# Designs tried in a protein design run: designed miniproteins, single chains, continued (3). Part 21

Each design is a single chain, and the fold is of that chain. pLDDT is the mean over its residues in the fold that is shown.

## One batch from the design tools (miniprotein)

Design m8706
Fold by ESMFold2-Fast:
Structure m8706 (fold): chain A 94 residues (1-94)
Amino acid sequence: MREEFERKRREALELLEEALELLESGEERERALELLSRASEKAGEAARLAAKLSREEARRALFAGASAALAEMAIDDPEAAKRAVERAIELLRE
């Protein structure tokens, strides 16, 4: 369970970091949306796994997923989308 949680957390982080790079370049909007959607899903999976390990880790993963979803909704506002992705990354690194 712990190893599976760490794997899903890492997968979500990698997707978020790639999405942030695309948002900073202003290129590939559709690719950034796909990455954000997948990151939100992986963060949600991490939160479900963490719920049996630590409430704090589960809460952080859940909020990271929500922040990734907010970035997806804010895709046409690059500064808001970037802030939401940065918040999701911060939450998952804790």
Scores: mean pLDDT 84

Design m8707
Fold by ESMFold2-Fast:
Structure m8707 (fold): chain A 80 residues (1-80)
Amino acid sequence: SSLLAEAEEILKRIEELLLKLAEKLAKEYGISVEELKELIKKAIEDARKMAEAAVAAGEEAARRFVETLREDLKQLEEML
């Protein structure tokens, strides 16, 4: 399951970037970072379940999901 491992690695990087972005925005706009962190944590947990479901659905589904995660990561890197 190299695709599942790749999805997990990308999701970990996305989580790290989202948490950094949340802290930056919270400081800049005086917003509670804790609510943003909770939303991020839930979104990442949901995405991990989707990755597992995609892998279970087959190679094509898994590849499409990983490609979607790569695009999401690229978008986040461009925002930082």
Scores: mean pLDDT 83

Design m8708
Fold by ESMFold2-Fast:
Structure m8708 (fold): chain A 147 residues (1-147)
Amino acid sequence: SASAERRRRQKREEDERNVRQLAYNVSQGLFNVSSGATLLTKLDSSFQPSKEGLLSDGTLISRVINDRDGLARALERASRTLDTLSDTLSKAGYQRQSALARQGSRLARVAAEYLRRDPKLALEYGQQLRETADKFREEALKAYQES
């Protein structure tokens, strides 16, 4: 019984650490996408991205670190925000940035799906989302410099 309780506690603590790291990576990724989207609005005043939604989603995700269901819902919301951003970018002609936002949306959705059953795997998708967000910001900066 004591051995089984110790194993359950260790797994819970590991899962909680993975959930916190997931929330951190996704939050930072969404802030980076928001930064890149803000830069693109300086090139095209008709471009109306959900950059405020990305900041709100990132802030919410950073605060729901101890609630897996709340974090999963926040990730699902972030996925929808990124899909909307991808559509807006595509219509504005920012095809590479659109593809990266779409990839970020898929990664957020998959992270949400795995979060309840495999927080470690969800973290791996969250890390990929962070990397995709970094590439988005880099491609937004390129577009700005090439204008």
Scores: mean pLDDT 84

Design m8709
Fold by ESMFold2-Fast:
Structure m8709 (fold): chain A 65 residues (1-65)
Amino acid sequence: KVKVTIKGGEVEVIKDGKKYKVNLEPTTLIGELLEENEEYVVIRVPELNIDLKIPKSNAEIEELE
C-alpha cells in the first residue's frame, strides 16, 4: 500500500478500461502502486474502483506497511 499526495491539477482516471482527464484539487489517497517511472505513477484505488495516472511532478509517494 502507498499514500499518494496529489498537489492538484490534471490527472488521468482509468475506469472500466476508459481513460478520462480530470482536474483534481490537492488531495491525499491510499492505494496500490501499479506502475512508477520517471514521468508518472499509476495507483489503484480499490474503494473507488479506479486507477489514477498522476504526473510524478504533481505527486508525492510514501510507502505504507
Scores: mean pLDDT 79

Design m8710
Fold by ESMFold2-Fast:
Structure m8710 (fold): chain A 73 residues (1-73)
Amino acid sequence: SWREIVESLSELEKKILGLLFQKPLSASELAKILKVSQSTVSYHLNHLESLGLVERLKDGRYAVTEKGREALL
């Protein structure tokens, strides 16, 4: 279930999802907000994308998917 997937996420990944639920953001914007390296954010974004919770837009920003929105509600 999506609940089990969300419960398995790191605290940083949960924060990334919460920020992206508000609006699409780039990896550099997420890194600035979360005060971590862009490489760290990109690693976690790749994991969240592999779970189908986020997607990369054509402009390079990331957005929460329909599945990601349902997992946060």
Scores: mean pLDDT 83

Design m8711
Fold by ESMFold2-Fast:
Structure m8711 (fold): chain A 78 residues (1-78)
Amino acid sequence: SLSRTEQQLLELIAEARALAERYPEVAPLMEEAIRLFQEVLDHYRATGSISEEMAEKAKRGLQLFLRARHLAARAEAA
């Protein structure tokens, strides 16, 4: 069975991919967020833990994801 951490990272990657497809203007930000989430997921699968370096990458990915989601919402409202 998948851990909560794996499930959460997989859900973030899936949502980022869906938003990148729907809103091309945020695709570059979402692609970078996906890259960071995937790196953290791969590290977690290999080690069973999140290092301080990987936690910072997850935080950066989340910041990019939230920024891109905000921009997508504004694009849809225009």
Scores: mean pLDDT 87

Design m8712
Fold by ESMFold2-Fast:
Structure m8712 (fold): chain A 104 residues (1-104)
Amino acid sequence: MDEDIEKVAETSAATNEPEVIELFIQAVRALLAGDLETARAYLLEMAKLLKQDTPEIRKAIEEGVATVAAELEAARASGRIAEVREQVERFLKKLEEVLKKKKE
């Protein structure tokens, strides 16, 4: 069982960059949708792929997701949510282009 984790980590190290970017894109999309549980799940999978699944990183993910959620609520309350969404979607499109180009 532990050797399977080690082998997955080694395989992920060879191809992890596209997979890590994909998980990050999914996490950000979940945050924009208000699905904090799904966002945390994707960020934890990223941490596992990078062999960074520690209590400190898990706490950082929880706090980071909560902070971003609070900022999105503040942007919505201040009428700036459209600006924030546009900036984030532009960033996600750039990440998707990088992912597709690396697959080539």
Scores: mean pLDDT 70

Design m8713
Fold by ESMFold2-Fast:
Structure m8713 (fold): chain A 74 residues (1-74)
Amino acid sequence: RLARLAELPLIQKGMTREQIAELFRAWAEEFRARGDEASAEAFERLADLFENESDPERLREKRVEVLAELQERA
């Protein structure tokens, strides 16, 4: 779980925003299937940010906020 979150900067270097959003939606479905609704919603928020936020700096800020929430719940 934490290892995947730590890889986000590396993922961004090789993937389009659309591909990253698709990956986060897939992770959200995995967490929901396991009964972890809170983590599923967090990854859905990350996917929405990558699809809808046009400002790269704003995207980075909001991503850090969501990841901090996930880490606090762990």
Scores: mean pLDDT 68

Design m8714
Fold by ESMFold2-Fast:
Structure m8714 (fold): chain A 76 residues (1-76)
Amino acid sequence: SKAEEEKKKEFIKEMLLGVIDVVYAVAITVKASLEDVKKQLKKILEVGKKELTPDLYKEVEAYIDEKLKAYEEYLA
C-alpha cells in the first residue's frame, strides 16, 4: 500500500540522518578536513537520491547542509 511504502521511505530517511550524525561526530573527533567530510556526506546523498522521494531527499540534503555549516564554524 502507499502507506507501507511511505513508512519504509521515512525509515530510510531516519537511518540516513543517523549516519550523518555519526559522520559529523567522527569528523569532530579526528578534526577531519572539510573536503573529506563533504566526500563522505556525498555518498549518503547518493543513497538518498536512489531510495527516497524528492521531498524526503530534500530533508536529508537540508540536514547535510546544516551539519556542514556547523562543521565549517567548528573549523574556524
Scores: mean pLDDT 89

Design m8715
Fold by ESMFold2-Fast:
Structure m8715 (fold): chain A 71 residues (1-71)
Amino acid sequence: MVEEIAALDLSKLSREELIEVLRTLRREATDESLRLTIENAIEAVEKGLISKEELATVVRLLAERLLRLQA
C-alpha cells in the first residue's frame, strides 16, 4: 500500500485525494512520532497553510519515511 502511494504521480491528484492519501499513511503508520507528523500535515492542509504542490511533496516524503521505518 505505502509503496503504491510512493509510486503514484501525486502532482495529478486533487487536494482532496492528497488528503485521503495522508489519512491512509496515518492508518499505516505504527510509529507514534510519524503518525503525529502526518496528523499535523493534515491539520496544516485543512487550515490552508500549504499549497497543493507543497502537499504533493509532503505526501511523497511521508510515504518514503514510512517505508524506511518499516524496513
Scores: mean pLDDT 75

Design m8716
Fold by ESMFold2-Fast:
Structure m8716 (fold): chain A 57 residues (1-57)
Amino acid sequence: SVENQNGAAQAKNLGEKLEQEGSDLALARDAYQLAVDYNPNDVEAREKLQELNEKLA
């Protein structure tokens, strides 16, 4: 739906901003998780989520 697409885009944008700031990578991970939850077909969001999960493990 349009709402899910907008939610995914907003969550992904937040994740990108937080990752660029570098101060809260766990929050960036959570933002990318939300983006994937809204749009599971977003390969870039899924790859970023995996990258951050591995970095924070």
Scores: mean pLDDT 80

Design m8717
Fold by ESMFold2-Fast:
Structure m8717 (fold): chain A 68 residues (1-68)
Amino acid sequence: RPVWTKEQIDEIAAKLAQLTEEERRALLRELGFSDVEVDILLKQPPRLVAHAIMLSKNLTPEELLAKL
């Protein structure tokens, strides 16, 4: 239920953009996304991936940044 600020979304999106496809795939699997969801999210812009994580997972931005 944490709502991330615009600045937090931007920081997470920037970090996601620095990851390889394999690193992003591993992260999304670790976060509990299904294989189908991971394949869809890997094709999306980093900002949309950050929003999807915020809406779907009970994580703070600080918890996610610690995994990045």
Scores: mean pLDDT 82

Design m8718
Fold by ESMFold2-Fast:
Structure m8718 (fold): chain A 87 residues (1-87)
Amino acid sequence: EAKERAYELAYRGGYVAGEGALEGNAAKFAGGVIAAMGAAVDAGIQGAGKEGAEYAAEGARKGGEDAGGKEGAEMAYKGAKGAAEGV
């Protein structure tokens, strides 16, 4: 299911972004945000639509929070949501 796949990919991206934020690793943080954005765009393109893209954005936030980096979580969420709105 495109929605569940996008959530999982966005969660992983958010998790990486959260870890990067905690470690002060800008490249890891940016990579995680970009991965979360890509997952949300893919959800929109694959017909999961706005709902699937928003669900992916929530996945990114949860991944970042689970990694312990609130800043990474928020940026991953905003990036995913913004990318999805661009589709």
Scores: mean pLDDT 72

Design m8719
Fold by ESMFold2-Fast:
Structure m8719 (fold): chain A 140 residues (1-140)
Amino acid sequence: MSLLDIQIEEMIKLLSTIALRYKDSDPKLHKMAKEASAIFEKAKQTRDISITVKGLTLAADITLAVSKKEPGSKLSLTMAEQTASAIETFLALRGSELSDYQKDVLVSEFERLLLALKEQNPAQRARLDELLERIKRVAE
């Protein structure tokens, strides 16, 4: 199993947790989490770059939605760290196959997520900044 497959499987587990948590309280977030899980399963099966980019950007959007619904939650921070790890691994292993536009989309979506999380979690600002710096370094 590749390191990227491990990162994607951890994302699917977290997205399944989010889908279950919000099943009755937020049908939109429940649906988004289920759709993201399906996209990541397809990404594992097809090895398609564009599907993986779509999954990672949707994971960032879901993390942002969770962070707004539950500010300062451990779940949103765990999702952000796992999303960062998945993006870093994806760019390190397959970045040469991505367009500049696809790299910019991943970096921009993650920056948007981090801005919100830094406002909600001032004590974690240095950690969140380091996650972004690591992604920018591998984005070439």
Scores: mean pLDDT 86

Design m8720
Fold by ESMFold2-Fast:
Structure m8720 (fold): chain A 90 residues (1-90)
Amino acid sequence: SAAMEAIEKAIDELKKKYKDNEELLELLEILKELARALENKDYESARKLLEELEKKTKESDLIAEAKEYIETDPVAAVTLAMMAITKDVA
């Protein structure tokens, strides 16, 4: 979808901006895998990827909300996950 393509582009721009932040790059790669899993309707992989992000972020409430949208609004799920991982990096 156009919205998911825009999200993937935003992830790539964040990876470029924070190229020297290895921890954030790892999280952004997981986020990109999440976007791909959701585009493929691979909800089992999407759930596992969100659980991995939840362990690595302080924003557990945003990830919990993202899990609720996996099947109903995949774009919202990725957007909430992106917000969770970027909140602690200006």
Scores: mean pLDDT 83

Design m8721
Fold by ESMFold2-Fast:
Structure m8721 (fold): chain A 70 residues (1-70)
Amino acid sequence: AVREEIQRLTREMQELVDKATELSRKIREAQKAGDEEAYKKYVSELQKINKEITELRKRLDELVARARAA
């Protein structure tokens, strides 16, 4: 059902947002420590998560629009 799919994707997006927040903190700490390897690793991981959030947001917007049209 569309409603169940919206709920599932909303939970997945929240988990990704939480991970992005944690990675942002780790990036700041790596910058303060001058740890260039950790910085590059966390920035790469954050970029991947941001891409996933963008894709899930598009899918959620489509499902919400379909649910409202019904």
Scores: mean pLDDT 83

Design m8722
Fold by ESMFold2-Fast:
Structure m8722 (fold): chain A 59 residues (1-59)
Amino acid sequence: IDEKIASLPGVKVLTGLGQALIEEGRRTGSEELIRRGREIIDFVNARAQALKDRALALL
C-alpha cells in the first residue's frame, strides 16, 4: 500500500516539484522557493496519509 501510494502519479509529481523548488531555493538563496517546496511536500504527505488511513479502514 505505501509503495503504491508513493507511486501514484499525483504524489510523485508534486513530491518531485517540491524537492526541485527546495533545491533551487538552496542554490539561489531564495527562502520563498524553499518555503513553497516544503508546503507542497507537507500537503502531499498529508494527502498520502489520509488516503492510506482510508484504505486501511477498508481492510
Scores: mean pLDDT 74

Design m8723
Fold by ESMFold2-Fast:
Structure m8723 (fold): chain A 69 residues (1-69)
Amino acid sequence: ERRRRLLEGMAAAHRREADRILENSKKTADELIKQGKVDEANKVLKDGQSQADGALRTAARYEAEAAAL
């Protein structure tokens, strides 16, 4: 069914976006830690996790919609 495949594809895209957000946040946090800016690094990680959680919730919504078809 085309609709199910489309929803699964959208879910996969949002999961890849979450991975990208987390990877970029870790790289930024690592650089801040090297500079001794631990509090700023922790903020970047928390902000990145929040954004990634948003993308994962969107992915889960598409996966649930696909499963309901």
Scores: mean pLDDT 85

Design m8724
Fold by ESMFold2-Fast:
Structure m8724 (fold): chain A 75 residues (1-75)
Amino acid sequence: SAAEEEARRLYEEGLALYKQGKYEEAFRLFREAAELSTDGFLRALMYANAGKAAKEAGKDEEALEYYGLAQEAMA
């Protein structure tokens, strides 16, 4: 679907930003990608990467929240 294609595009943009050290921007794109995806495995992957980006940005509490969302998406 168009939503799944957009989720993948946002996820790829997030990965590129993460590699550049733009962690807050990467976090936002990973979060948006996860919210658009209906695939539980892909949502879990996107939420886990949002958690990693939040942690790198010094947002430890948000990182734990998004790791929790990743675990929930796999259930």
Scores: mean pLDDT 89

Design m8725
Fold by ESMFold2-Fast:
Structure m8725 (fold): chain A 63 residues (1-63)
Amino acid sequence: NAAARQAQIDRVLAELKELAEKGGPLDEIRRKVGEMQRLAADDEQALLEAIGYSNRAREKLAA
């Protein structure tokens, strides 16, 4: 069921983007990245995007 999996990937990426913009809780960001690793284990592009949002959130919290 590739379509349902892609919809879940898109949802988690959107949630990570919102958390990154807000500088949200690192624990929640970590959980979402873990969820992405399970959903997109074979999708390097989606994993790199999720890591990018995680890094952005950490940078915002460090500022």
Scores: mean pLDDT 79

Design m8726
Fold by ESMFold2-Fast:
Structure m8726 (fold): chain A 64 residues (1-64)
Amino acid sequence: MTAVSTVRVETPEGELELTITSVDGRIASVEGRNLTTGEEVSEEEIVAAARAGARLTVRHEIVE
């Protein structure tokens, strides 16, 4: 069973997206992207923006 969780964070520099893929209840991959510039962003930058009070949108989907 594969599950994908997507977290979007709005910042002054643009919209960031963190995609977490898990397989059989274990994290398989974590990917961060800046949707405005198309650049790869670290998980730490997305977490820092969330802690700074940036607006969050969370989406979770199970893929079989």
Scores: mean pLDDT 72

Design m8727
Fold by ESMFold2-Fast:
Structure m8727 (fold): chain A 78 residues (1-78)
Amino acid sequence: SFPSKEELIAGIDVTIKEMKEASKLLGIDLSKDIKEIEEIKEQIRNATTQEELLEHFEKYKKIVEKVSKKLGEAYKKM
């Protein structure tokens, strides 16, 4: 089943926490990416239709993919 809005928000909060920890560990600035994800989290919270929810969640996934690539590159340089 598709996750509830509350489950999606909880998952995003975990992702933000992990990104902050990884940013600190690897010494890279993810502040803009974290801010974008926090803004999308609020858009998800305020979504009134399933279509809006899915659109915002797709944007979230793309930012997470981008950040994962940045983290992988930073880790290789350690």
Scores: mean pLDDT 85

Design m8728
Fold by ESMFold2-Fast:
Structure m8728 (fold): chain A 94 residues (1-94)
Amino acid sequence: VSKEQLDKEVDEAMRLMQVGVTVIALKNYAKRSDDDVRATELATLQSLGYSPAVAQQIVDLVLQATAQVKAAKSDDEIRAIAEQLVAQIDALKA
Protein backbone atom coordinates (compact mmCIF):
# COMPACT_ATOMS: atom_id res chain seq x y z
CA VAL A 1 0.00 0.00 0.00
CA SER A 2 1.11 3.60 -0.66
CA LYS A 3 2.08 6.02 2.11
CA GLU A 4 -0.95 8.15 1.15
CA GLN A 5 -3.26 5.12 1.49
CA LEU A 6 -1.84 4.31 4.95
CA ASP A 7 -2.30 7.93 6.08
CA LYS A 8 -5.92 7.88 4.84
CA GLU A 9 -6.58 4.59 6.67
CA VAL A 10 -5.18 6.06 9.93
CA ASP A 11 -7.27 9.24 9.51
CA GLU A 12 -10.41 7.16 8.83
CA ALA A 13 -9.75 4.96 11.90
CA MET A 14 -9.36 8.06 14.09
CA ARG A 15 -12.58 9.52 12.66
CA LEU A 16 -14.44 6.26 13.39
CA MET A 17 -13.15 6.38 16.98
CA GLN A 18 -14.28 10.02 17.33
CA VAL A 19 -17.74 9.12 15.95
CA GLY A 20 -18.02 6.15 18.34
CA VAL A 21 -17.13 8.27 21.38
CA THR A 22 -19.54 10.99 20.15
CA VAL A 23 -22.39 8.44 19.87
CA ILE A 24 -21.81 7.40 23.52
CA ALA A 25 -21.64 11.04 24.66
CA LEU A 26 -24.83 12.03 22.77
CA LYS A 27 -26.77 9.02 24.14
CA ASN A 28 -25.68 10.06 27.64
CA TYR A 29 -26.57 13.73 26.99
CA ALA A 30 -30.03 12.70 25.66
CA LYS A 31 -30.79 11.48 29.23
CA ARG A 32 -29.86 14.87 30.75
CA SER A 33 -31.42 18.35 30.66
CA ASP A 34 -30.21 20.91 28.09
CA ASP A 35 -29.02 23.14 30.96
CA ASP A 36 -26.93 20.29 32.43
CA VAL A 37 -25.43 19.45 29.02
CA ARG A 38 -24.64 23.15 28.37
CA ALA A 39 -22.94 23.55 31.76
CA THR A 40 -20.88 20.34 31.31
CA GLU A 41 -19.75 21.20 27.76
CA LEU A 42 -18.90 24.83 28.59
CA ALA A 43 -16.81 23.72 31.59
CA THR A 44 -14.95 21.16 29.44
CA LEU A 45 -14.32 23.59 26.54
CA GLN A 46 -13.20 26.32 28.97
CA SER A 47 -10.69 23.88 30.55
CA LEU A 48 -9.36 23.12 27.02
CA GLY A 49 -8.73 26.84 26.37
CA TYR A 50 -11.46 27.57 23.81
CA SER A 51 -12.64 31.16 23.46
CA PRO A 52 -16.15 31.90 24.82
CA ALA A 53 -17.47 32.50 21.26
CA VAL A 54 -16.14 29.16 19.89
CA ALA A 55 -17.23 27.32 23.06
CA GLN A 56 -20.80 28.64 22.64
CA GLN A 57 -20.85 27.57 18.97
CA ILE A 58 -19.70 24.04 19.88
CA VAL A 59 -22.27 23.83 22.73
CA ASP A 60 -25.08 24.92 20.37
CA LEU A 61 -24.04 22.20 17.87
CA VAL A 62 -23.93 19.58 20.67
CA LEU A 63 -27.41 20.61 21.91
CA GLN A 64 -28.82 20.45 18.35
CA ALA A 65 -27.30 16.96 17.91
CA THR A 66 -28.64 15.89 21.34
CA ALA A 67 -32.18 17.00 20.34
CA GLN A 68 -31.85 15.00 17.09
CA VAL A 69 -30.71 11.92 19.07
CA LYS A 70 -33.80 12.22 21.32
CA ALA A 71 -35.98 12.08 18.15
CA ALA A 72 -33.90 9.31 16.46
CA LYS A 73 -35.55 5.92 15.81
CA SER A 74 -32.44 3.79 15.15
CA ASP A 75 -28.73 3.43 16.00
CA ASP A 76 -27.96 4.22 12.33
CA GLU A 77 -29.66 7.62 12.73
CA ILE A 78 -27.68 8.32 15.92
CA ARG A 79 -24.43 7.40 14.14
CA ALA A 80 -25.29 9.76 11.23
CA ILE A 81 -26.02 12.57 13.74
CA ALA A 82 -22.66 11.92 15.45
CA GLU A 83 -20.79 11.93 12.09
CA GLN A 84 -22.38 15.30 11.18
CA LEU A 85 -21.54 16.79 14.60
CA VAL A 86 -17.88 15.67 14.38
CA ALA A 87 -17.60 17.27 10.91
CA GLN A 88 -19.21 20.54 12.12
CA ILE A 89 -16.90 20.80 15.16
CA ASP A 90 -13.82 20.02 13.01
CA ALA A 91 -14.84 22.89 10.68
CA LEU A 92 -14.99 25.29 13.66
CA LYS A 93 -11.50 24.20 14.85
CA ALA A 94 -9.94 24.72 11.39
Scores: mean pLDDT 80

Design m8729
Fold by ESMFold2-Fast:
Structure m8729 (fold): chain A 75 residues (1-75)
Amino acid sequence: DVGEEVRKQLESPDVKVLELKVLEETEESAVVEAVFETPDPEDPSKILTYRLTLTLERDEEGRWVPTAVEVEQIG
């Protein structure tokens, strides 16, 4: 499940995934949109919210790997 793989790659002690949506999924490619929060590296008392759009393709071993990334700060 590409959504589960993306969630696992994004989740860390400092990152909280708020929303994850699979926009497109084929046998060989997928587009996933996620909204996540992370502390501001300049001021850890502030939490910043980002929207991330990932384009993923399967590698030679059938693993989902990101081939394009777009990130936008929304809060």
Scores: mean pLDDT 80

Design m8730
Fold by ESMFold2-Fast:
Structure m8730 (fold): chain A 55 residues (1-55)
Amino acid sequence: MEELREKLDEVIAEAVKAGLSPQEIGRLIDEAFQQGKTLEEIVEELRKRIAEKKA
């Protein structure tokens, strides 16, 4: 749990740096949990959004 939380915190910080708002990040996380995604899958989804934002 701690390692996954640390990864999530890192990815959230990176997403903010990439230009995603804290509100957008929060909605994405909530939506992913509602869809039954794991913390690891949420981290990957955020990384994908960051890559798309930078492209």
Scores: mean pLDDT 78

Design m8731
Fold by ESMFold2-Fast:
Structure m8731 (fold): chain A 82 residues (1-82)
Amino acid sequence: HMARLGIKLEVEEGKAKEAKDIVLSLRNLPGVLSVSAVADEKNNVVYAGILAESREAAQRVADEIKKNVKYAKKIETRIEDV
């Protein structure tokens, strides 16, 4: 079953655009069908949505974001089956 991953990243000041670019780069991971991300640079927040071929693929994206966005103050993720 396909899965959707919703992400909210609260990041250090000035890092929202860089965090958005990292999320968008994950479009090339195996099992990722689409990625969308919006950076709220004023509030240092990134909102992202990923459509993945499976829950496991969605979880891999969440894990890569947690690993690579080390200046994140808070990371909220939700995975739902589609």
Scores: mean pLDDT 88

Design m8732
Fold by ESMFold2-Fast:
Structure m8732 (fold): chain A 90 residues (1-90)
Amino acid sequence: AEDFKRIANIAKQIRDLAEKGEYDLAATFAEIVAALEKLSAERSTDPEVQAFEREIAEKFRKAADYLDQGKVDEAITLLKEVADEAERRA
């Protein structure tokens, strides 16, 4: 529950930065979060949490790549999907 709420809030914060035109900062935060969630997944003993954290780590990495490429709408859509999925699981 707590991990899912944290993920939802982080995704919303990165999306807000992207929507405000802070693309470099949004991309950097997405990259950091992707790395942290990948590490969390590797340490998780719950298969459902592990699978979810791996999925969101990949999505945060893709969002960062989209922002670096100027594909802002794709990044925002992906961050929205992460927030919505995390909120449903919380």
Scores: mean pLDDT 82

Design m8733
Fold by ESMFold2-Fast:
Structure m8733 (fold): chain A 61 residues (1-61)
Amino acid sequence: MEIPEEELNIAVEYLKKKGITGPVTTEDVEDIRNYLEKKLGRKLTLEEAAQIVKAAMEKLK
């Protein structure tokens, strides 16, 4: 799955703002999904949001 840079950057900023540096929970993925949907104006599946979170976590390291 290819994640657009814009979506990835928004997720990175959100993780940084919240101080999430360890393992993410399903609750964290849901919160990020809701945040991304508001910012992008499109709906995301939980699976898409989880993949975006994983990529954002990898970019932070």
Scores: mean pLDDT 75

Design m8734
Fold by ESMFold2-Fast:
Structure m8734 (fold): chain A 90 residues (1-90)
Amino acid sequence: GSIKSTALVMRILAAYVEVELGGSVEEAEKAIRDVEKDFIEMAKKYGKEDLIPEIKAAFDATRAALRAGDREAVQANIRKIMEILDEIEK
């Protein structure tokens, strides 16, 4: 993966870890929204605008799982986000 894709994933994981350590879900959701914005710009730059609806859905699902405290759903959606990154960089 590129340095940019690695940085995006690390930002999502950092937000998730903060919640696991008893941090604010609201602050984590805000951090994840900022990552989503950068992810969409990356998709546009790579000519992968067709993936934007899938990106938005995966990020929406990740935030919903964080609010619900559903660790398995958070992890599954982060894996989905990583798969979308691989698709963008093809």
Scores: mean pLDDT 83

Design m8735
Fold by ESMFold2-Fast:
Order: C-alpha cells, then sequence, then structure tokens
Structure m8735 (fold): chain A 55 residues (1-55)
C-alpha cells in the first residue's frame, strides 16, 4: 500500500526529471522502500528516460 504510493510518485518524478542526474536521484531515494519487482521496473524506467534525455 505505502510502497505502491511511493512507486507511483517515483515514476512521475523520473518522467519530470530534467537531467539523468535528477532521474538517478529519484531512483536511489525510492529504491530502499520498494519491492524487488518495483525496483526492477523503476530501474528500467530510469534507463529508458536517461537514454531519451539529450546529453
Amino acid sequence: MEQEKLFEKAKEEIEKAKSPGEAARVLYQAMPKLTKEQRIELADLFEKKAESIPA
């Protein structure tokens, strides 16, 4: 319940991140509070987002 709410918020913050560094910060802040499956999904979202942000 709390993990799901945190997971959804982290996904939104990664999507709004202006740089790979901001996205990484959101990922690392959320990771310790998520389930194994949510961590994998969030890491995949981060990777795709980082690839889409121009260097």
Scores: mean pLDDT 76

Design m8736
Fold by ESMFold2-Fast:
Structure m8736 (fold): chain A 82 residues (1-82)
Amino acid sequence: VEEVEKLLEEMRKLIEEARTALQNGDVDKALEILDKIREKFEELSLKLNTLPKEVQERYKPKFDELVDEIRRIREELRAKLA
């Protein structure tokens, strides 16, 4: 549980860093941060699958929110590379 909360917090921080990099026009840094987010996402998914259903349901809304934020960053990055 603590590991899941730590990963969620780390991903939120990375998402904020990626948004800041994009706002500054630093596409290379944003791509680097997005790769780190992908690694944390894979780790989070693996850990969540080992937890009881009740715990997974508790974190699902937060997880879905992060997925949506990552999608928005990816779309914005794609637009800047077009």
Scores: mean pLDDT 80

Design m8737
Fold by ESMFold2-Fast:
Structure m8737 (fold): chain A 87 residues (1-87)
Amino acid sequence: SEKEKLREQVRQLLNELQKRLGLPQSGRDALSRRVEEGSKTASVEQLRQAAESLQQAIKTAEQMDKDPTPELTYQLGLHIDQFIENA
């Protein structure tokens, strides 16, 4: 279903972001659990917004790999916050 595809996309994007950020396993486990539970009750629209926010966070993290700046760190935080609000 559309919802199952979006849940899988969110899971894959979250895993990529967590690897890029170098989060410890306990932090990854806690966040992944929260997202998994939230995604069960989330609408298709909420999952699309969550995926878009994660994609923006990943793009910002990739930009930071090339040119680390305080502004990009701030923007990364905003995209992560937007994802948490939607997931």
Scores: mean pLDDT 76

Design m8738
Fold by ESMFold2-Fast:
Structure m8738 (fold): chain A 75 residues (1-75)
Amino acid sequence: MSNDELLKRLEEKLDNIEKEAKETDVNNKKEMLMVSMSAGVLIIHTAVAKKYFPEYQERFDEIQDRLVQIENAVT
């Protein structure tokens, strides 16, 4: 079971959220809220994953930084 494949799937999820954030009309408060909530859930899941995979903490930190930037962009 490849940890790299699991991280790649998490990064693909992040890419989808970033795409939605870029395509979202910033004047549409409902869509902005949904993007923010999706990013928040992924931040929590990433924090839990860091506990089980300490060897990949640097990659998880990068993912968390990107998620925070998404939240800042939609706020």
Scores: mean pLDDT 70

Design m8739
Fold by ESMFold2-Fast:
Parts: structure tokens; sequence; C-alpha cells
Structure m8739 (fold): chain A 98 residues (1-98)
């Protein structure tokens, strides 16, 4: 769910950048916690950090059209679809932060 994705992204960001956990140590912790390989843990952390950056941009009032253009180019989806997804994500963040 979006809530679980957001919570995971936030937790991983806080471990690395607030608590100062070394990247290699976090990779081992995630692999152990989730029962996955180090390779899969690395991918999970990278995805979580990308999600966290996206959500923080939305939270800080970033231009949805500009973000949608970047996502459309990166993910190969239509800009209109990316706009709708970003608007849904922003509404969800606003509801969680109440």
Amino acid sequence: TAEKTYQRAKEIHERLYVEGVPREELEKEVAKEYGISLEDARKLIDTALEVYELLEKLRKGADIEKMAEEISEKEGIEKEVAIEELEEARKFIEEIEK
C-alpha cells in the first residue's frame, strides 16, 4: 500500500541521513529483516530513497508538471498518467500528515 511504501521510504532515509548508519550496514540489516539477498536489499534501499525524494518534493510544493515530465521520460509512461499519479500521491501525503 502507499502508506507502507511511504513509511519504508521514510525509515530508510532516517537510518542513512539522520542516524548516520553506513550504507553497507543498512544493506545487511534490510537483507536480514526482510529475509532477502544483499542484492535485493540494495535494490529495495535504492527504490525507497527514490520514493522518499519524490514524496519530499511533493510535500514541499514541487511543480507536478515538471515532476511528471521527468517521470514520463524515466519510466516511459504518458505525462498525463504521471500527473494523475503525482496528484494522488500528494493527496495521500496531505492525509497522513494531518
Scores: mean pLDDT 77

Design m8740
Fold by ESMFold2-Fast:
Structure m8740 (fold): chain A 99 residues (1-99)
Amino acid sequence: SYKDQVLAVLDDTIARLKDLAAASTDPAVAAFYARVIDTINQFKAKLEATTDEVEFDLLVKLIISALQQASDWLRSHGDDAGAALMDDASERLKKIMKD
């Protein structure tokens, strides 16, 4: 389902962020990854609870915006790998919304 595809992208993104956090030598970047994971988990809970398609689409758009902001922060701090992960997750969500 549409919902299952969105949740799968979020779960994959959390797993990959955890791997990057474990490999990070920058405490500020590691702390930022933890905040991004928390933000994704909060949105995931809202997506799992909603039964309204308009609310679901709005939540997905808000997640995409949050991921783009996270990408910008990570790039500004020299973390191209984390930024690329945020961009990948954002593009995967945009593709699901179009399909």
Scores: mean pLDDT 89

